Designed miniproteins, single chains, continued (4). Designs and how they scored, part 7

Each design is a single chain, and the fold is of that chain. pLDDT is the mean over its residues in the fold that is shown.

## One batch from the design tools (miniprotein)

Design m12212
Fold by ESMFold2-Fast:
Structure m12212 (fold): chain A 100 residues (1-100)
Amino acid sequence: NAKEYLEKAIEYYNKDDYATAAKYALKALELDPKYEQALRLLLGSLKELSTEVEDEEVREKVLELLKKAQEYLEKGDYEKAYELLKEAYELLVENGILEK
């Protein structure tokens, strides 16, 4: 159930465990890609994790993806927001900030 994954994501976000929050938000979105609250929580979690990226060019690329995702989210284009958030998630995995 997407809602149960979102509840887990919120729990970990409130504990400042942004990596685990992002993981559960992504699981909620795999079940419901238009789940606005899960998209917002994933965005917020990835934004917090972007501060841990030591490579300035990679950090800047992550931040640009998150900025575009926020713009699409505000326009109600949840599909485009989700695509951009997945790209940001994958970059953070490739840079050792997130686990697969």
Scores: mean pLDDT 89

Design m12213
Fold by ESMFold2-Fast:
Structure m12213 (fold): chain A 71 residues (1-71)
Amino acid sequence: MTPEERLAAIRARLTPEQQAKLDEFIKRLIEKVKNNQPLTPEEVRRLAEEVGLSVEELSFLIQYAVDKVKK
C-alpha cells in the first residue's frame, strides 16, 4: 500500500468534519517540519484526539509529513 493509499483509507473512515481536521493537521505538520519548529505534545495529542487517530496513524502522518518536505 502506498502512503497515498494509506492516507485515503484513513480519510474514508472519517466524517467530513474529521477529514477537514485531518487535512489541517497534515498541513500544520508539513509547515512545522519545513520550519524546523517542534509541535507541542498537547497540540499533537489534541488534534489526533479530535480527528480520532490511533497512535499508529499519528506516527504514519508524522512520517508522511517528513517525506513530503524531503521531496
Scores: mean pLDDT 75

Design m12214
Fold by ESMFold2-Fast:
Structure m12214 (fold): chain A 64 residues (1-64)
Amino acid sequence: SAEQIKADADGLIERAKEAEKRPGGEVESSKLITAAYLLATAADIEGHKEVAEEIRKKVDELIK
């Protein structure tokens, strides 16, 4: 569901933020961010474009 995809992506983003604070956590953070983008793509394919856009925006804000 859209709600579940959003919740899962939010969890991955929080974990990515935590990993980024740790020395050597860059690879783990990158993998978690990639997983969140994959969830955004899944939401878009399922027709949940608003959820996909929210996830992409959050990831973009985290990266830069």
Scores: mean pLDDT 81

Design m12215
Fold by ESMFold2-Fast:
Structure m12215 (fold): chain A 59 residues (1-59)
Amino acid sequence: MEKIFNEIKREHLEKMKKQLEKEVGKDDAEDMLNTPSDGTTMQDGLEEVAENASKKEIA
């Protein structure tokens, strides 16, 4: 189950990153994802959303 969970989580995360890349461009998206803002990076937020989505998909 954990391997399937990790695969689903990665797929959700990749979709969200691709969407961001389409909106602002790949380089800008990467900078935004890795730049800390208010103590948390945008990537950390996306990972949390992807994890919650993956839990719902498996449940």
Scores: mean pLDDT 71

Design m12216
Fold by ESMFold2-Fast:
Structure m12216 (fold): chain A 62 residues (1-62)
Amino acid sequence: SLDPYLLQLQSDDIDVVLAALRQMAKIDPAFARGLLEYLISSLPEDDPRLPALRALLEEMKA
């Protein structure tokens, strides 16, 4: 049941990626958080997606 969301993580649309991570977090929050942390660490420090991804990570910790 995580497979369709894993495919959505490859989207060029950050809103699709964020929505997929939120849905994954409802199924397996630890796995979703780990994926989000990995994604943040894999991107260049100047990537325009980083602020939105970091904001989502803080939401998942609260």
Scores: mean pLDDT 80

Design m12217
Fold by ESMFold2-Fast:
Structure m12217 (fold): chain A 100 residues (1-100)
Amino acid sequence: LSKEEELEVLAALALIMAAISKLYIRHNDLPDEAKRLVEKAAETLQEAARYLSNGDVEKAIEKLKEAAELFRKAYEVSGDEDIKRMAESAERIAKQAEEL
């Protein structure tokens, strides 16, 4: 894939993760603090996707790492393994962006 195509794929993955995480907190019994952290992480992923789509890779990486940290904090509050997986996924997208 070209760098432009790779950025579009990473942006799509970030948006899908944001959508999934917002649906997850609507349908699962979680502490309010964890829900707020996941909501912020989802919004941060949407910001990362905008930077990826605009080719601003460094800003996108910053936002992806910020989203991963928010998911990690939500995991610490909730103990929810699916939220931990969300953090790992955000970290993975950041790593892929760093390789571009």
Scores: mean pLDDT 90

Design m12218
Fold by ESMFold2-Fast:
Structure m12218 (fold): chain A 66 residues (1-66)
Amino acid sequence: KEKLEKELEEIQKKIVNTTDEDELTELGEKLGQILKELGLSDDEVEELRVKILEEIENKNLEKRKK
């Protein structure tokens, strides 16, 4: 479980930082697999997905400071 949790954190960080759409798709699929292995429900997976999208938006807002 600790290994999966670490991998989850690394994937979340990569998703927030990547600009490659193909890489985003691949990371998203891997994220989903890890969340299922951790025993999360589809609802819990959706909540985490929303959180990741908010992190991406926050990073984009920081990049837009002009």
Scores: mean pLDDT 71

Design m12219
Fold by ESMFold2-Fast:
Structure m12219 (fold): chain A 62 residues (1-62)
Amino acid sequence: MELSDEQARALLERYLELANLPKPSEEQLPLLLQQVKDNPEKAVELMKHLGLSQEEIDKILS
């Protein structure tokens, strides 16, 4: 699975919401986006572990 920049950003924002984490710094944001794009399966698995439904994931990736 290959993610666009928009899809990677949407997944990251939803991850931060579910994990109750603050917004990343300007320095951290590109690194986190690259990590999501490099490991999309792991990002999706982590989101499911945090309680995100398959339907919500599919909506973000659409």
Scores: mean pLDDT 76

Design m12220
Fold by ESMFold2-Fast:
Structure m12220 (fold): chain A 107 residues (1-107)
Amino acid sequence: SMEEVLEKVKELIDELRKAFDEVERAYQTLSPEEAEELARRIMAELQAKIDELLDYVRKHASPEFADEVYDLILEELDEMIKRFEDHPLVVEGLRALKARVEARRAA
């Protein structure tokens, strides 16, 4: 249902924000190497969760509503790119996630 899709989207956005709060804290408290390792792990976990959500949306949402979900995810990724502009490895990972989301949208 549309309500179930919206709930899952909200849950993913909340998870993205929490994950990036953890990445920011890691860069403040850990060695650069440990922070980078944690960031890579978090990026991989977020990619899997985004893929799962987009697969669910494709099966259960109209094309128009799916398009709105892609826009919401891309907007959140753009905000995170802006937030982490001083962390090149995080920006690179976020750009890769964004490119993957855009590629899935185009398919």
Scores: mean pLDDT 86

Design m12221
Fold by ESMFold2-Fast:
Structure m12221 (fold): chain A 93 residues (1-93)
Amino acid sequence: KIEELKKKIEEKLEEIGKVVSEEVYEAVRELVEEAIRAAEEGNVRLATQKIVALALLLVAEAIETKDPEVAERILELGKELMKLLQELMDELT
């Protein structure tokens, strides 16, 4: 289950990388890696803080884009990524 969730998270990160800038993609990936690491260490508070930061970053990027189809896609992928991260955190804690 944990390995399968990590694979699904990686797939969602690749999809997000197609619709955001390289700089935003690097920030998103780093926040996801930090959230997973914190959860694996049992630091639920830090993991939650990283997940909240990720949500805010994706919402900000969706607002910044001029293409409503791209904005919708960012929000859709972000919602799916957040759900997978929550499921992974529940399995790890």
Scores: mean pLDDT 83

Design m12222
Fold by ESMFold2-Fast:
Structure m12222 (fold): chain A 68 residues (1-68)
Amino acid sequence: SFKEEIEKRTDALAKKLEEQGYSDLAEQVRLAKRHILKLAEEGMDKEQLETMVKALEINAEQAVKLFS
């Protein structure tokens, strides 16, 4: 399901950040995961949810690049 896809992608992102030493960013990703899943349960459009997950992935990548 799309919910499982969101969970898988956000969990993978948080794990990658944590393994790279970005524990604070990993925690922010976990908080964002909870909010995105709550919005999905409340009926937010799949396209908007996908946009939010992609934005989270891009923002995390940019944050790592800025501080590396």
Scores: mean pLDDT 85

Design m12223
Fold by ESMFold2-Fast:
Structure m12223 (fold): chain A 84 residues (1-84)
Amino acid sequence: STDDVVRMMQQMVDTASPVLSDSQLQDFRNRIQQMRTSSPGEQMMITARMGSQMVNSMRQQGQDTSPVRQIMQQAMRIGRDMMS
């Protein structure tokens, strides 16, 4: 469900929060709110974009990206199931 995707995205932001700027955190929170009125396909696109940006920030700060990648994969799976 959309609520499941939103929860996964909030968890992803919380996981990456130590390496994100205030402006990135605000942008990501706004995108999560946008998901509530988005189609499953749009939710998957937002998930992929946010996940990629977080992974890039974490990598540049020398952080392990695995937790964010795993959450992104779970959210994408939920999005695909919603399209079925």
Scores: mean pLDDT 81

Design m12224
Fold by ESMFold2-Fast:
Structure m12224 (fold): chain A 71 residues (1-71)
Amino acid sequence: MPITGAEILEAILESTEKETYSKEELIKLLMEVMGLSEAAARTAAEDILKAVGKEVLSKEELKKLLEELKK
């Protein structure tokens, strides 16, 4: 099932308030919070990082992206 970047970012921010989120941390959070399989969580995490153009997301960057993805 397709998942929007906004939903993923919101789940990450609600689950943990770290300053940065690596790909492995995103995968773990997507599995724990959204109930995704490891394969689906990995694909979603890679898509998020590709959209940002970085390997690691900052909390501030996540909030800005959430605002942009919502509209």
Scores: mean pLDDT 69

Design m12225
Fold by ESMFold2-Fast:
Structure m12225 (fold): chain A 85 residues (1-85)
Amino acid sequence: SRDERLAEIAKNNDLEAAIDLVAEETGDPTLRANYLAAYQGKPEEAVREMRRALGLPEKPITSNEDLQKAVEEIAEALRARRAAA
C-alpha cells in the first residue's frame, strides 16, 4: 500500500522512491529526471527540490542525520496530503 511505501521510504532513506511519490502527488513527471540528471551525487539538492515542490520551508542539510530527517518530513507531508483527500 501507499502508507507501507511511505514508511519504507522514511526508514530506508530511499530518495528515488520519494521523488517518484512527490512527482505523482504534484503531477510533475520531470522531478525524477531532474534528480538523476541535475542532482546525481547531490542528495541535498534533490531533497531541496522535493521540499520546494511540496511547499515546505527550505532546510539546510549538513549531515546524514539532517538528510534522513528531511526525507522523513517529505514522507510525512505526502501522508498528510493523502489524509486530506
Scores: mean pLDDT 66

Design m12226
Fold by ESMFold2-Fast:
Structure m12226 (fold): chain A 96 residues (1-96)
Amino acid sequence: SIEELVRAAVRGIPDKEALAKSSKEMQVETLALRHVMGLDTEAEAVGELIKSLIDNPEEAKELGRKMEEVTRLAEELRRALTEAQLQAIIDEVIAE
């Protein structure tokens, strides 16, 4: 379910407090990115990933496909959940 997907993604976010304080748009984008790509929000990890993609065209193609999936999932989450419903799920996971 969409709720189970969101709960699993929230558990993977390192800074859950920052996520909880973010706008709904930022929350859905962050959760979609975490679910599809498993990206850590650490800037250094993102930098290493970008560097790898420049050196490997096959990885760059796969990243493009995954970025399209991130966009699609973020839109799905935005439509499926209200701001209050999304915030409740995030807060429940933080309380675990």
Scores: mean pLDDT 77

Design m12227
Fold by ESMFold2-Fast:
Structure m12227 (fold): chain A 69 residues (1-69)
Amino acid sequence: MTKWKLTLTMPDGSRETAVFDSLDEAKEWAEKRAGSAIASTRSFKDPDGTRITVLTFENGATAVLIELP
């Protein structure tokens, strides 16, 4: 199973990193930790085929999720 590395950046500039077994688990954790709902989601693949998802939250927090090999 592919894992996801999440880096959450809060509005105050603080950062937290965690690894999850699924994208859904990562999103749920990020919403809970940010204390805010997801306002937008952007997904793309890099040239190596790595999936990257960027979340922005209503409170201005952001999260970057990178698929691990």
Scores: mean pLDDT 82

Design m12228
Fold by ESMFold2-Fast:
Structure m12228 (fold): chain A 94 residues (1-94)
Amino acid sequence: MREKILEAGYKLFNAHPEDLGKIMEKAVKEGLDPREVLKAYLALLKVADVPLTEELARELARLLGLPVETALEALRFVRENPEFVEEVLEFLES
């Protein structure tokens, strides 16, 4: 499951904004937790030096079809858990 979550996050990271909703919908259909997939995606954005702002979280919630509160919680988690960002980076380097 964890590797599939990281793969889904990576697909979101490489996607055009218009495709984000479809990628997330497929991940959820395959049994992945959308909160965990969003955390992986946000960690990848942080590795790429994209500013993790509340405005970004709200835009991503709209594009992904998720509640704004869910996106803000995922944003806070990634900001407060640098070890998670390191794990996501290790997955990319493997």
Scores: mean pLDDT 84

Design m12229
Fold by ESMFold2-Fast:
Structure m12229 (fold): chain A 77 residues (1-77)
Amino acid sequence: DEYVEKGKEYFEKGHLLKAIEYYKKALEKDPKNQEAIEGLLKVKFALMITVNDNDPELQEALKEIEKILLEHYKRYP
């Protein structure tokens, strides 16, 4: 999946928002894409250790990932 590959590339380069964008596109194409979910988990961990109160865009991205992961695990327990 090209979207998962791009997500991994951006994550490795530290472009967390771009990584989230491509992992979300992979999930839009295939909602059960485990590689995209694993990618979002890695981005979540990176954001949890780096985000602070002075970066509302990253805080919003963290909340968005948490919502996506929660809904995924509710649908595919």
Scores: mean pLDDT 80

Design m12230
Fold by ESMFold2-Fast:
Structure m12230 (fold): chain A 74 residues (1-74)
Amino acid sequence: EALPVLSPEEFAAVKADVLAVLDREIAAHAHDPELVALTRETKARVEAARSAEELVAVLQEYLARRAALQAARA
C-alpha cells in the first residue's frame, strides 16, 4: 500500500512545487481570510513533511477542509 519511494532530490522538487502552488493560492485568495489561514497552515505542514506519505496526507486533508469551507458558504 506504500507510495513509491522518491529520492531525496525528487521529494525536495515535489515539495518545492507544492509550496509554490500554495503561495499562489494565498495570493489568489487574499480577500478570503479563512481560506488564506487554512492555506498558510497547510503550507507549514507541507514544509514539515518528511515523506511522500506525509505530503499526500497533508494535501488530502487540505482539499477536504477547503471543500468543506466552500460547501459551508453555499
Scores: mean pLDDT 80

Design m12231
Fold by ESMFold2-Fast:
Structure m12231 (fold): chain A 139 residues (1-139)
Amino acid sequence: MEEGKKLEKKGEEAYAKKEYKKAGEYFFNAGLAYRAAKNYEEAIKAFEKAIEAYEKADPESKALAEAYFNLGLVYYSLKNYEKAIEYFEKAIRIFEKIDPNSLALASAKFFLGLAYKELGNEELAEKYLAEADKIIEQL
């Protein structure tokens, strides 16, 4: 928890200097620290700041996709499956373009499928879980 606050301060300092990639990395690591501590409110804020910084640095980066994915995981843990789906879909859009045969893409599709299952959409759940399995089979 102390670590997350220190990383946020470094992120704010990097952002003020327009070092957006570095700012994104600090905010992303703060989000991971807060999520590990189950401080989901602070994790959301940190990942949102990471997303803003990464979008300014490179709107199609792997780092941006990973920030969306981790924000989706926080919303999934909060049982806000609609928000989780939104962020998993944003992560998948970037991963499919830059790294279509990755464990990261497979993980994002897997959790997207689980979120649809929790909402009772069995057809979309089965689709995305099968797509995740297919990617894993090609690794």
Scores: mean pLDDT 91

Design m12232
Fold by ESMFold2-Fast:
Structure m12232 (fold): chain A 60 residues (1-60)
Amino acid sequence: SMEERKAELEKAKAEMVAGKSPLTLDQLIEMLELMAEESDNPQAKAYLEKVIERIREKLK
């Protein structure tokens, strides 16, 4: 569920801040995807999705 996904990402962020594990590019993309899903602004959502696509292309 989205709630479980949010909890997972928040735990990952807390561990990163504590220096226990670095935030990976995959985790960053997952956070951006969550932000896009939570956005009430259709234009902001479309922009975030475009940014995610460009990041994925560069990681190939």
Scores: mean pLDDT 70

Design m12233
Fold by ESMFold2-Fast:
Structure m12233 (fold): chain A 98 residues (1-98)
Amino acid sequence: MKKEFEELKEKYIAYVESTLSPEQAEEKEALINIIENELTEEDLKLGREMEELARERGFSEREAQQLGVLAALAAAQGRREEVERAKEELREGKPPLS
């Protein structure tokens, strides 16, 4: 995997670790496992594109990171078409991913 995508995985793991409480250890471990072992370069690329688009639309750094992580995870779960629609909606100024 390219260094840029390895760095993006580390960023996503850090986001999950900072967002979930210690009491949510099982959920945290499951999400980290998906990020480390199941995300492809194409999934990560889609996450990065969503994050960059969210920043361009004036979302905060944390909100942009959240949208990027959710987009990559959704793509890995076969929901890529939903993410692509959310990107188009965000470009048009409509609400992003639900």
Scores: mean pLDDT 77

Design m12234
Fold by ESMFold2-Fast:
Structure m12234 (fold): chain A 99 residues (1-99)
Amino acid sequence: MEELEKALKEAEEYKEEAERLGKEALEYAERDPSVSASKVAAVEILRVGAEASYMLAKRNYEKGNLEATKLMKESAERSLEGLRKLKEEIKKRTEENEK
């Protein structure tokens, strides 16, 4: 079972998805000046968090540490989930304020 390799690959996929969602969230925020600077900062913090978690997963993968790699994968997933929610909030606000 390639559990260690799978955990690293999933962490990478979460990081890449977080980069994509972060970009989309910022594109919505640019369309609505009422989106606060703190929400924009939160998007960047979550995106960087997913990237940092992936880097730590990769480091633990290189050491053969399955438990730590899985923990960092879960951290990347949490950052991605937070970013999905934040993107949805920004998108909804932007679309409502365009009317």
Scores: mean pLDDT 85

Design m12235
Fold by ESMFold2-Fast:
Structure m12235 (fold): chain A 67 residues (1-67)
Amino acid sequence: PSEEEIERDIALALVEIYRAIGKIDEQKGNTEAAIEAYEKALRLAEEHGLPQEVIDEIRANLEKLRA
């Protein structure tokens, strides 16, 4: 695989990990930690051009927690 492919695969895995961390922190009531995890996921998703659906889902989670 190319450097770009490896980098994208790592980004996909990290976005999934941060989204999972955010969900766990939400369930524990750690709202600030959940927001931080989703913000990291959003940044990686945007930087690596992940599908708009994924980006929109992360943004929706952030908006819900900040409301």
Scores: mean pLDDT 83

Design m12236
Fold by ESMFold2-Fast:
Structure m12236 (fold): chain A 79 residues (1-79)
Amino acid sequence: ATPTLPDSSEAIASFSADQINVVKNAVEAYIQENDLSFSADDRNYIVNSTLVFAHLLKITNAASLKKVAVFVAKEFVER
């Protein structure tokens, strides 16, 4: 198991496949719109971090999940 943030597995398990796809699609859209280049590992990190953050904030709706994904992607770009 990869050591990550606490409750990452539970956080991911709390979301449906459709909700996870909303986050993945939002990250991909952000990458394309901003002409960015990320590795597969970077994309997975952003998606997983978004789901953990959304779980902690009890965010489940698609619009808010997209906003969280964009926020996490922006923070990742600035590192």
Scores: mean pLDDT 77

Design m12237
Fold by ESMFold2-Fast:
Structure m12237 (fold): chain A 79 residues (1-79)
Amino acid sequence: TKAEIRLEFPDPLSAEVGALAVAVEASLEGWKVDIRIEGTRLEVTLEGPGSVATMEEVVKRIEATLASTAEKIETKVSD
């Protein structure tokens, strides 16, 4: 199962803090995570052996953690 998350932040420091938060959440599941930071934009790819439902729960947790900081959050989950 794979998830792609795109986030926009108000400034580059917020994007760096967001990247750390994503890495922490992904590490709790033991999944593979690829994080790319481009200025105020964050692109995340998560990959793990879980179901789509499990991936959606992890994605929701990441969204909840970053909801107060991120200006935009776009997510896509695929099997």
Scores: mean pLDDT 76

Design m12238
Fold by ESMFold2-Fast:
Structure m12238 (fold): chain A 88 residues (1-88)
Amino acid sequence: HMPTKEQLYEDLKAWVEELEKKVDEYEAIRDQLTPEQQRVLDNIRELVERAKKILEDMEKNGITDEKIDEAVNLILNAEYGLKELERL
């Protein structure tokens, strides 16, 4: 069965928190990264910040399928970016 909107919100929140932690870890060593890695990191950070804003909107204005879909898309793109960063 499909999870509830509330369960999906909590799962997305936990996922974003884990992504933010990884971004913060890379930011801490930014001076050791190549220019290509720094560019990818900046893109990941922007995706994570956009996802955080959608989660904040869900908390204030209610959880909708459209907001869940948008947050999932941003989170998946951030995950793909992290995999790219790890390969560089």
Scores: mean pLDDT 86

Design m12239
Fold by ESMFold2-Fast:
Structure m12239 (fold): chain A 60 residues (1-60)
Amino acid sequence: SFTIVVEVVDPEKAREAGERLEEEDPNLKVEVEGNKVTITTTLGVSAAIGYALRIIGESL
């Protein structure tokens, strides 16, 4: 599994994006605490990076 931690501008938007993505992908776990988002996936490093970028973009 791969884990990426990112800092976001709007953690509430990050939470909403993470919940939507978890509905589509059972191998994805998104945890939000403060302005930090922890993204874990078993699909590989490219998938982890892709999800991190999507969550960052949704959180601007």
Scores: mean pLDDT 82

Design m12240
Fold by ESMFold2-Fast:
Structure m12240 (fold): chain A 85 residues (1-85)
Amino acid sequence: MEELIKLAEELLELAEEMYSKNPGRFGILRDEAGSLLESIRNGLVSEEEAREQLLLFLRRLGRLATQYGYEDIKKRVEELLKRAE
């Protein structure tokens, strides 16, 4: 569980960077990432559910980073995906 919390914290950092690059498009993405982190921290989801939700969110974030040409964020998402598996 501690590893999943760290992963969710790093995911939120990436969502915050997306928000900083384009606040008008990524406010909801940032809020969703924060909500996922809080759900994991507060034990509202099982470890299996947390891992599944993190993987889905990371894949979505990677697609958006690719679409918008945010190569640094895309690379960091790929690194987090390897750690989540």
Scores: mean pLDDT 86

Design m12241
Fold by ESMFold2-Fast:
Structure m12241 (fold): chain A 77 residues (1-77)
Amino acid sequence: GVRDDASLLSLLKTVYETATKLLGKENTEKAVERGLKRQPTVEMVISMLIDEAKKKGIDIVEFTNKLSEAVEKNLLK
């Protein structure tokens, strides 16, 4: 985020949990590690998760939409 990353860890956990349910734990872990090694941001992690979903033949529109819904729900809490 641009402003205050006080809840960054909570947001990252929400992204991880949602991706694990949609993509599977092993694929999620590989994508998260790849993202964090490239650039330690939530945005890069999400980018790597989308890339991994493409490789597994998961519908990217539905995958991205569910990630966005989970993030918004976390932020609106």
Scores: mean pLDDT 74

Design m12242
Fold by ESMFold2-Fast:
Structure m12242 (fold): chain A 75 residues (1-75)
Amino acid sequence: PVILKVDSRDPEIQKKLEEVAKELNGKDVSVEEIAKKFEEATGAEVKVVLEAGRLTLLGVYKDGELIGGVLILRY
């Protein structure tokens, strides 16, 4: 199972990220599936920025600009 924490400087993007995080929190999902769900919800590119053991950080990018982040903790 995963815990997701999301952040964005754009309130509309923040809301979309929070909706996806609420759907996926507590589920057994892969990082690939999580990234795809955030891409579908935002229309943005999602890529892995950092992997450290049980923690993965995803960046959310639109037209090359960082518009949000997703912190994934596996427990």
Scores: mean pLDDT 88

Design m12243
Fold by ESMFold2-Fast:
Structure m12243 (fold): chain A 71 residues (1-71)
Amino acid sequence: MTFLEKMEEVARKAREGALADGHTPEQAEATGRSAKQAYALNAVIRGEDKEEAEKVLSPEARKALELLQAM
C-alpha cells in the first residue's frame, strides 16, 4: 500500500471503532482525523515515508515535530 492508503486505513479503523463504541458520525470523523495526524507524526519520527507524512501534518502536529527535533 502507499503511505496515503495506509493512513486512510488507520483513519477508517478509528472511525469504525468510534461508531461501534456508540459515538456519532461527527465524533467518528474527528477520531479518524486525529488518528491520521498521530500516524503521520509517528511515521516522520520513525523516518518511514517521511516526505509524504510531512505533507499531511496539521500546523499543530508540525509544531510538535519541530519541538521533538529540537530535543
Scores: mean pLDDT 78

Design m12244
Fold by ESMFold2-Fast:
Structure m12244 (fold): chain A 90 residues (1-90)
Amino acid sequence: AQRKAQEAARKAALAGANAAQEAAQQGLSPEEALKKGVEAARKAAEEAGAEAEVEGKVEKDGDSYRVTIEVTATVDGESATATGVVEIPA
């Protein structure tokens, strides 16, 4: 159970980070990239059979934006957290 929660959280965080990076490459704002990342993370967690809580933030870091997506996935009553981070040039 715990291992499945860890795998679901990691897969969801990675899916979210990839979606945010793709959105940024398409010229979307950091806020829209975060929105796409959160949506992708939730979908990936659901596909893995997990209940998920997804939180995200955008922080300006010099000449870039840091998009952070944190996923807490629960499988069979066991929870695990994973974080995906994407840096987007400003």
Scores: mean pLDDT 83

Design m12245
Fold by ESMFold2-Fast:
Structure m12245 (fold): chain A 87 residues (1-87)
Amino acid sequence: GASRSYYNSFLTAALSLEDKGPEYQEIADALRRTAELYREAYKLELEMRKAGATGSEEEYQKLAKQFQEAREEADRAGQEAQDLLEK
């Protein structure tokens, strides 16, 4: 899913900047935090798939809401990290 793809992209970017030197630490930290938020969204996506397989509609709806909130938080963090890269 997209959350897993974003996790990998932001983590790779963070590791690349960590190798460039200490002046990039703030941006690298922001990218790493963004990756972690997308990883949490991805975990919720997997839990939603499991709830769907077990037929628990109420649990699926709760996880769907948590996934949406986690994804929105990750997207905001990603935008902030991208803004730092453009300065």
Scores: mean pLDDT 83

Design m12246
Fold by ESMFold2-Fast:
Structure m12246 (fold): chain A 69 residues (1-69)
Amino acid sequence: MKKEAIEEVKKLAEENPSSGTLQELYKKASDPNASTQEVLELKKQAEKIHQQTQQMTQQAQQQWQQQES
């Protein structure tokens, strides 16, 4: 279902808040003009980006948390 795919993209974006690309994918997936097929494609892209970014994101999370704290 379209809403489930949007939720998946949202989850990936929330897991990696330092990843602007994932934030943009969630924004596009939430577009009411986006079809279910479009949202599913965005979900696939988000999953690939999440996996690629996860290694770098672990280090980036330490850095941005340092800035906040």
Scores: mean pLDDT 72

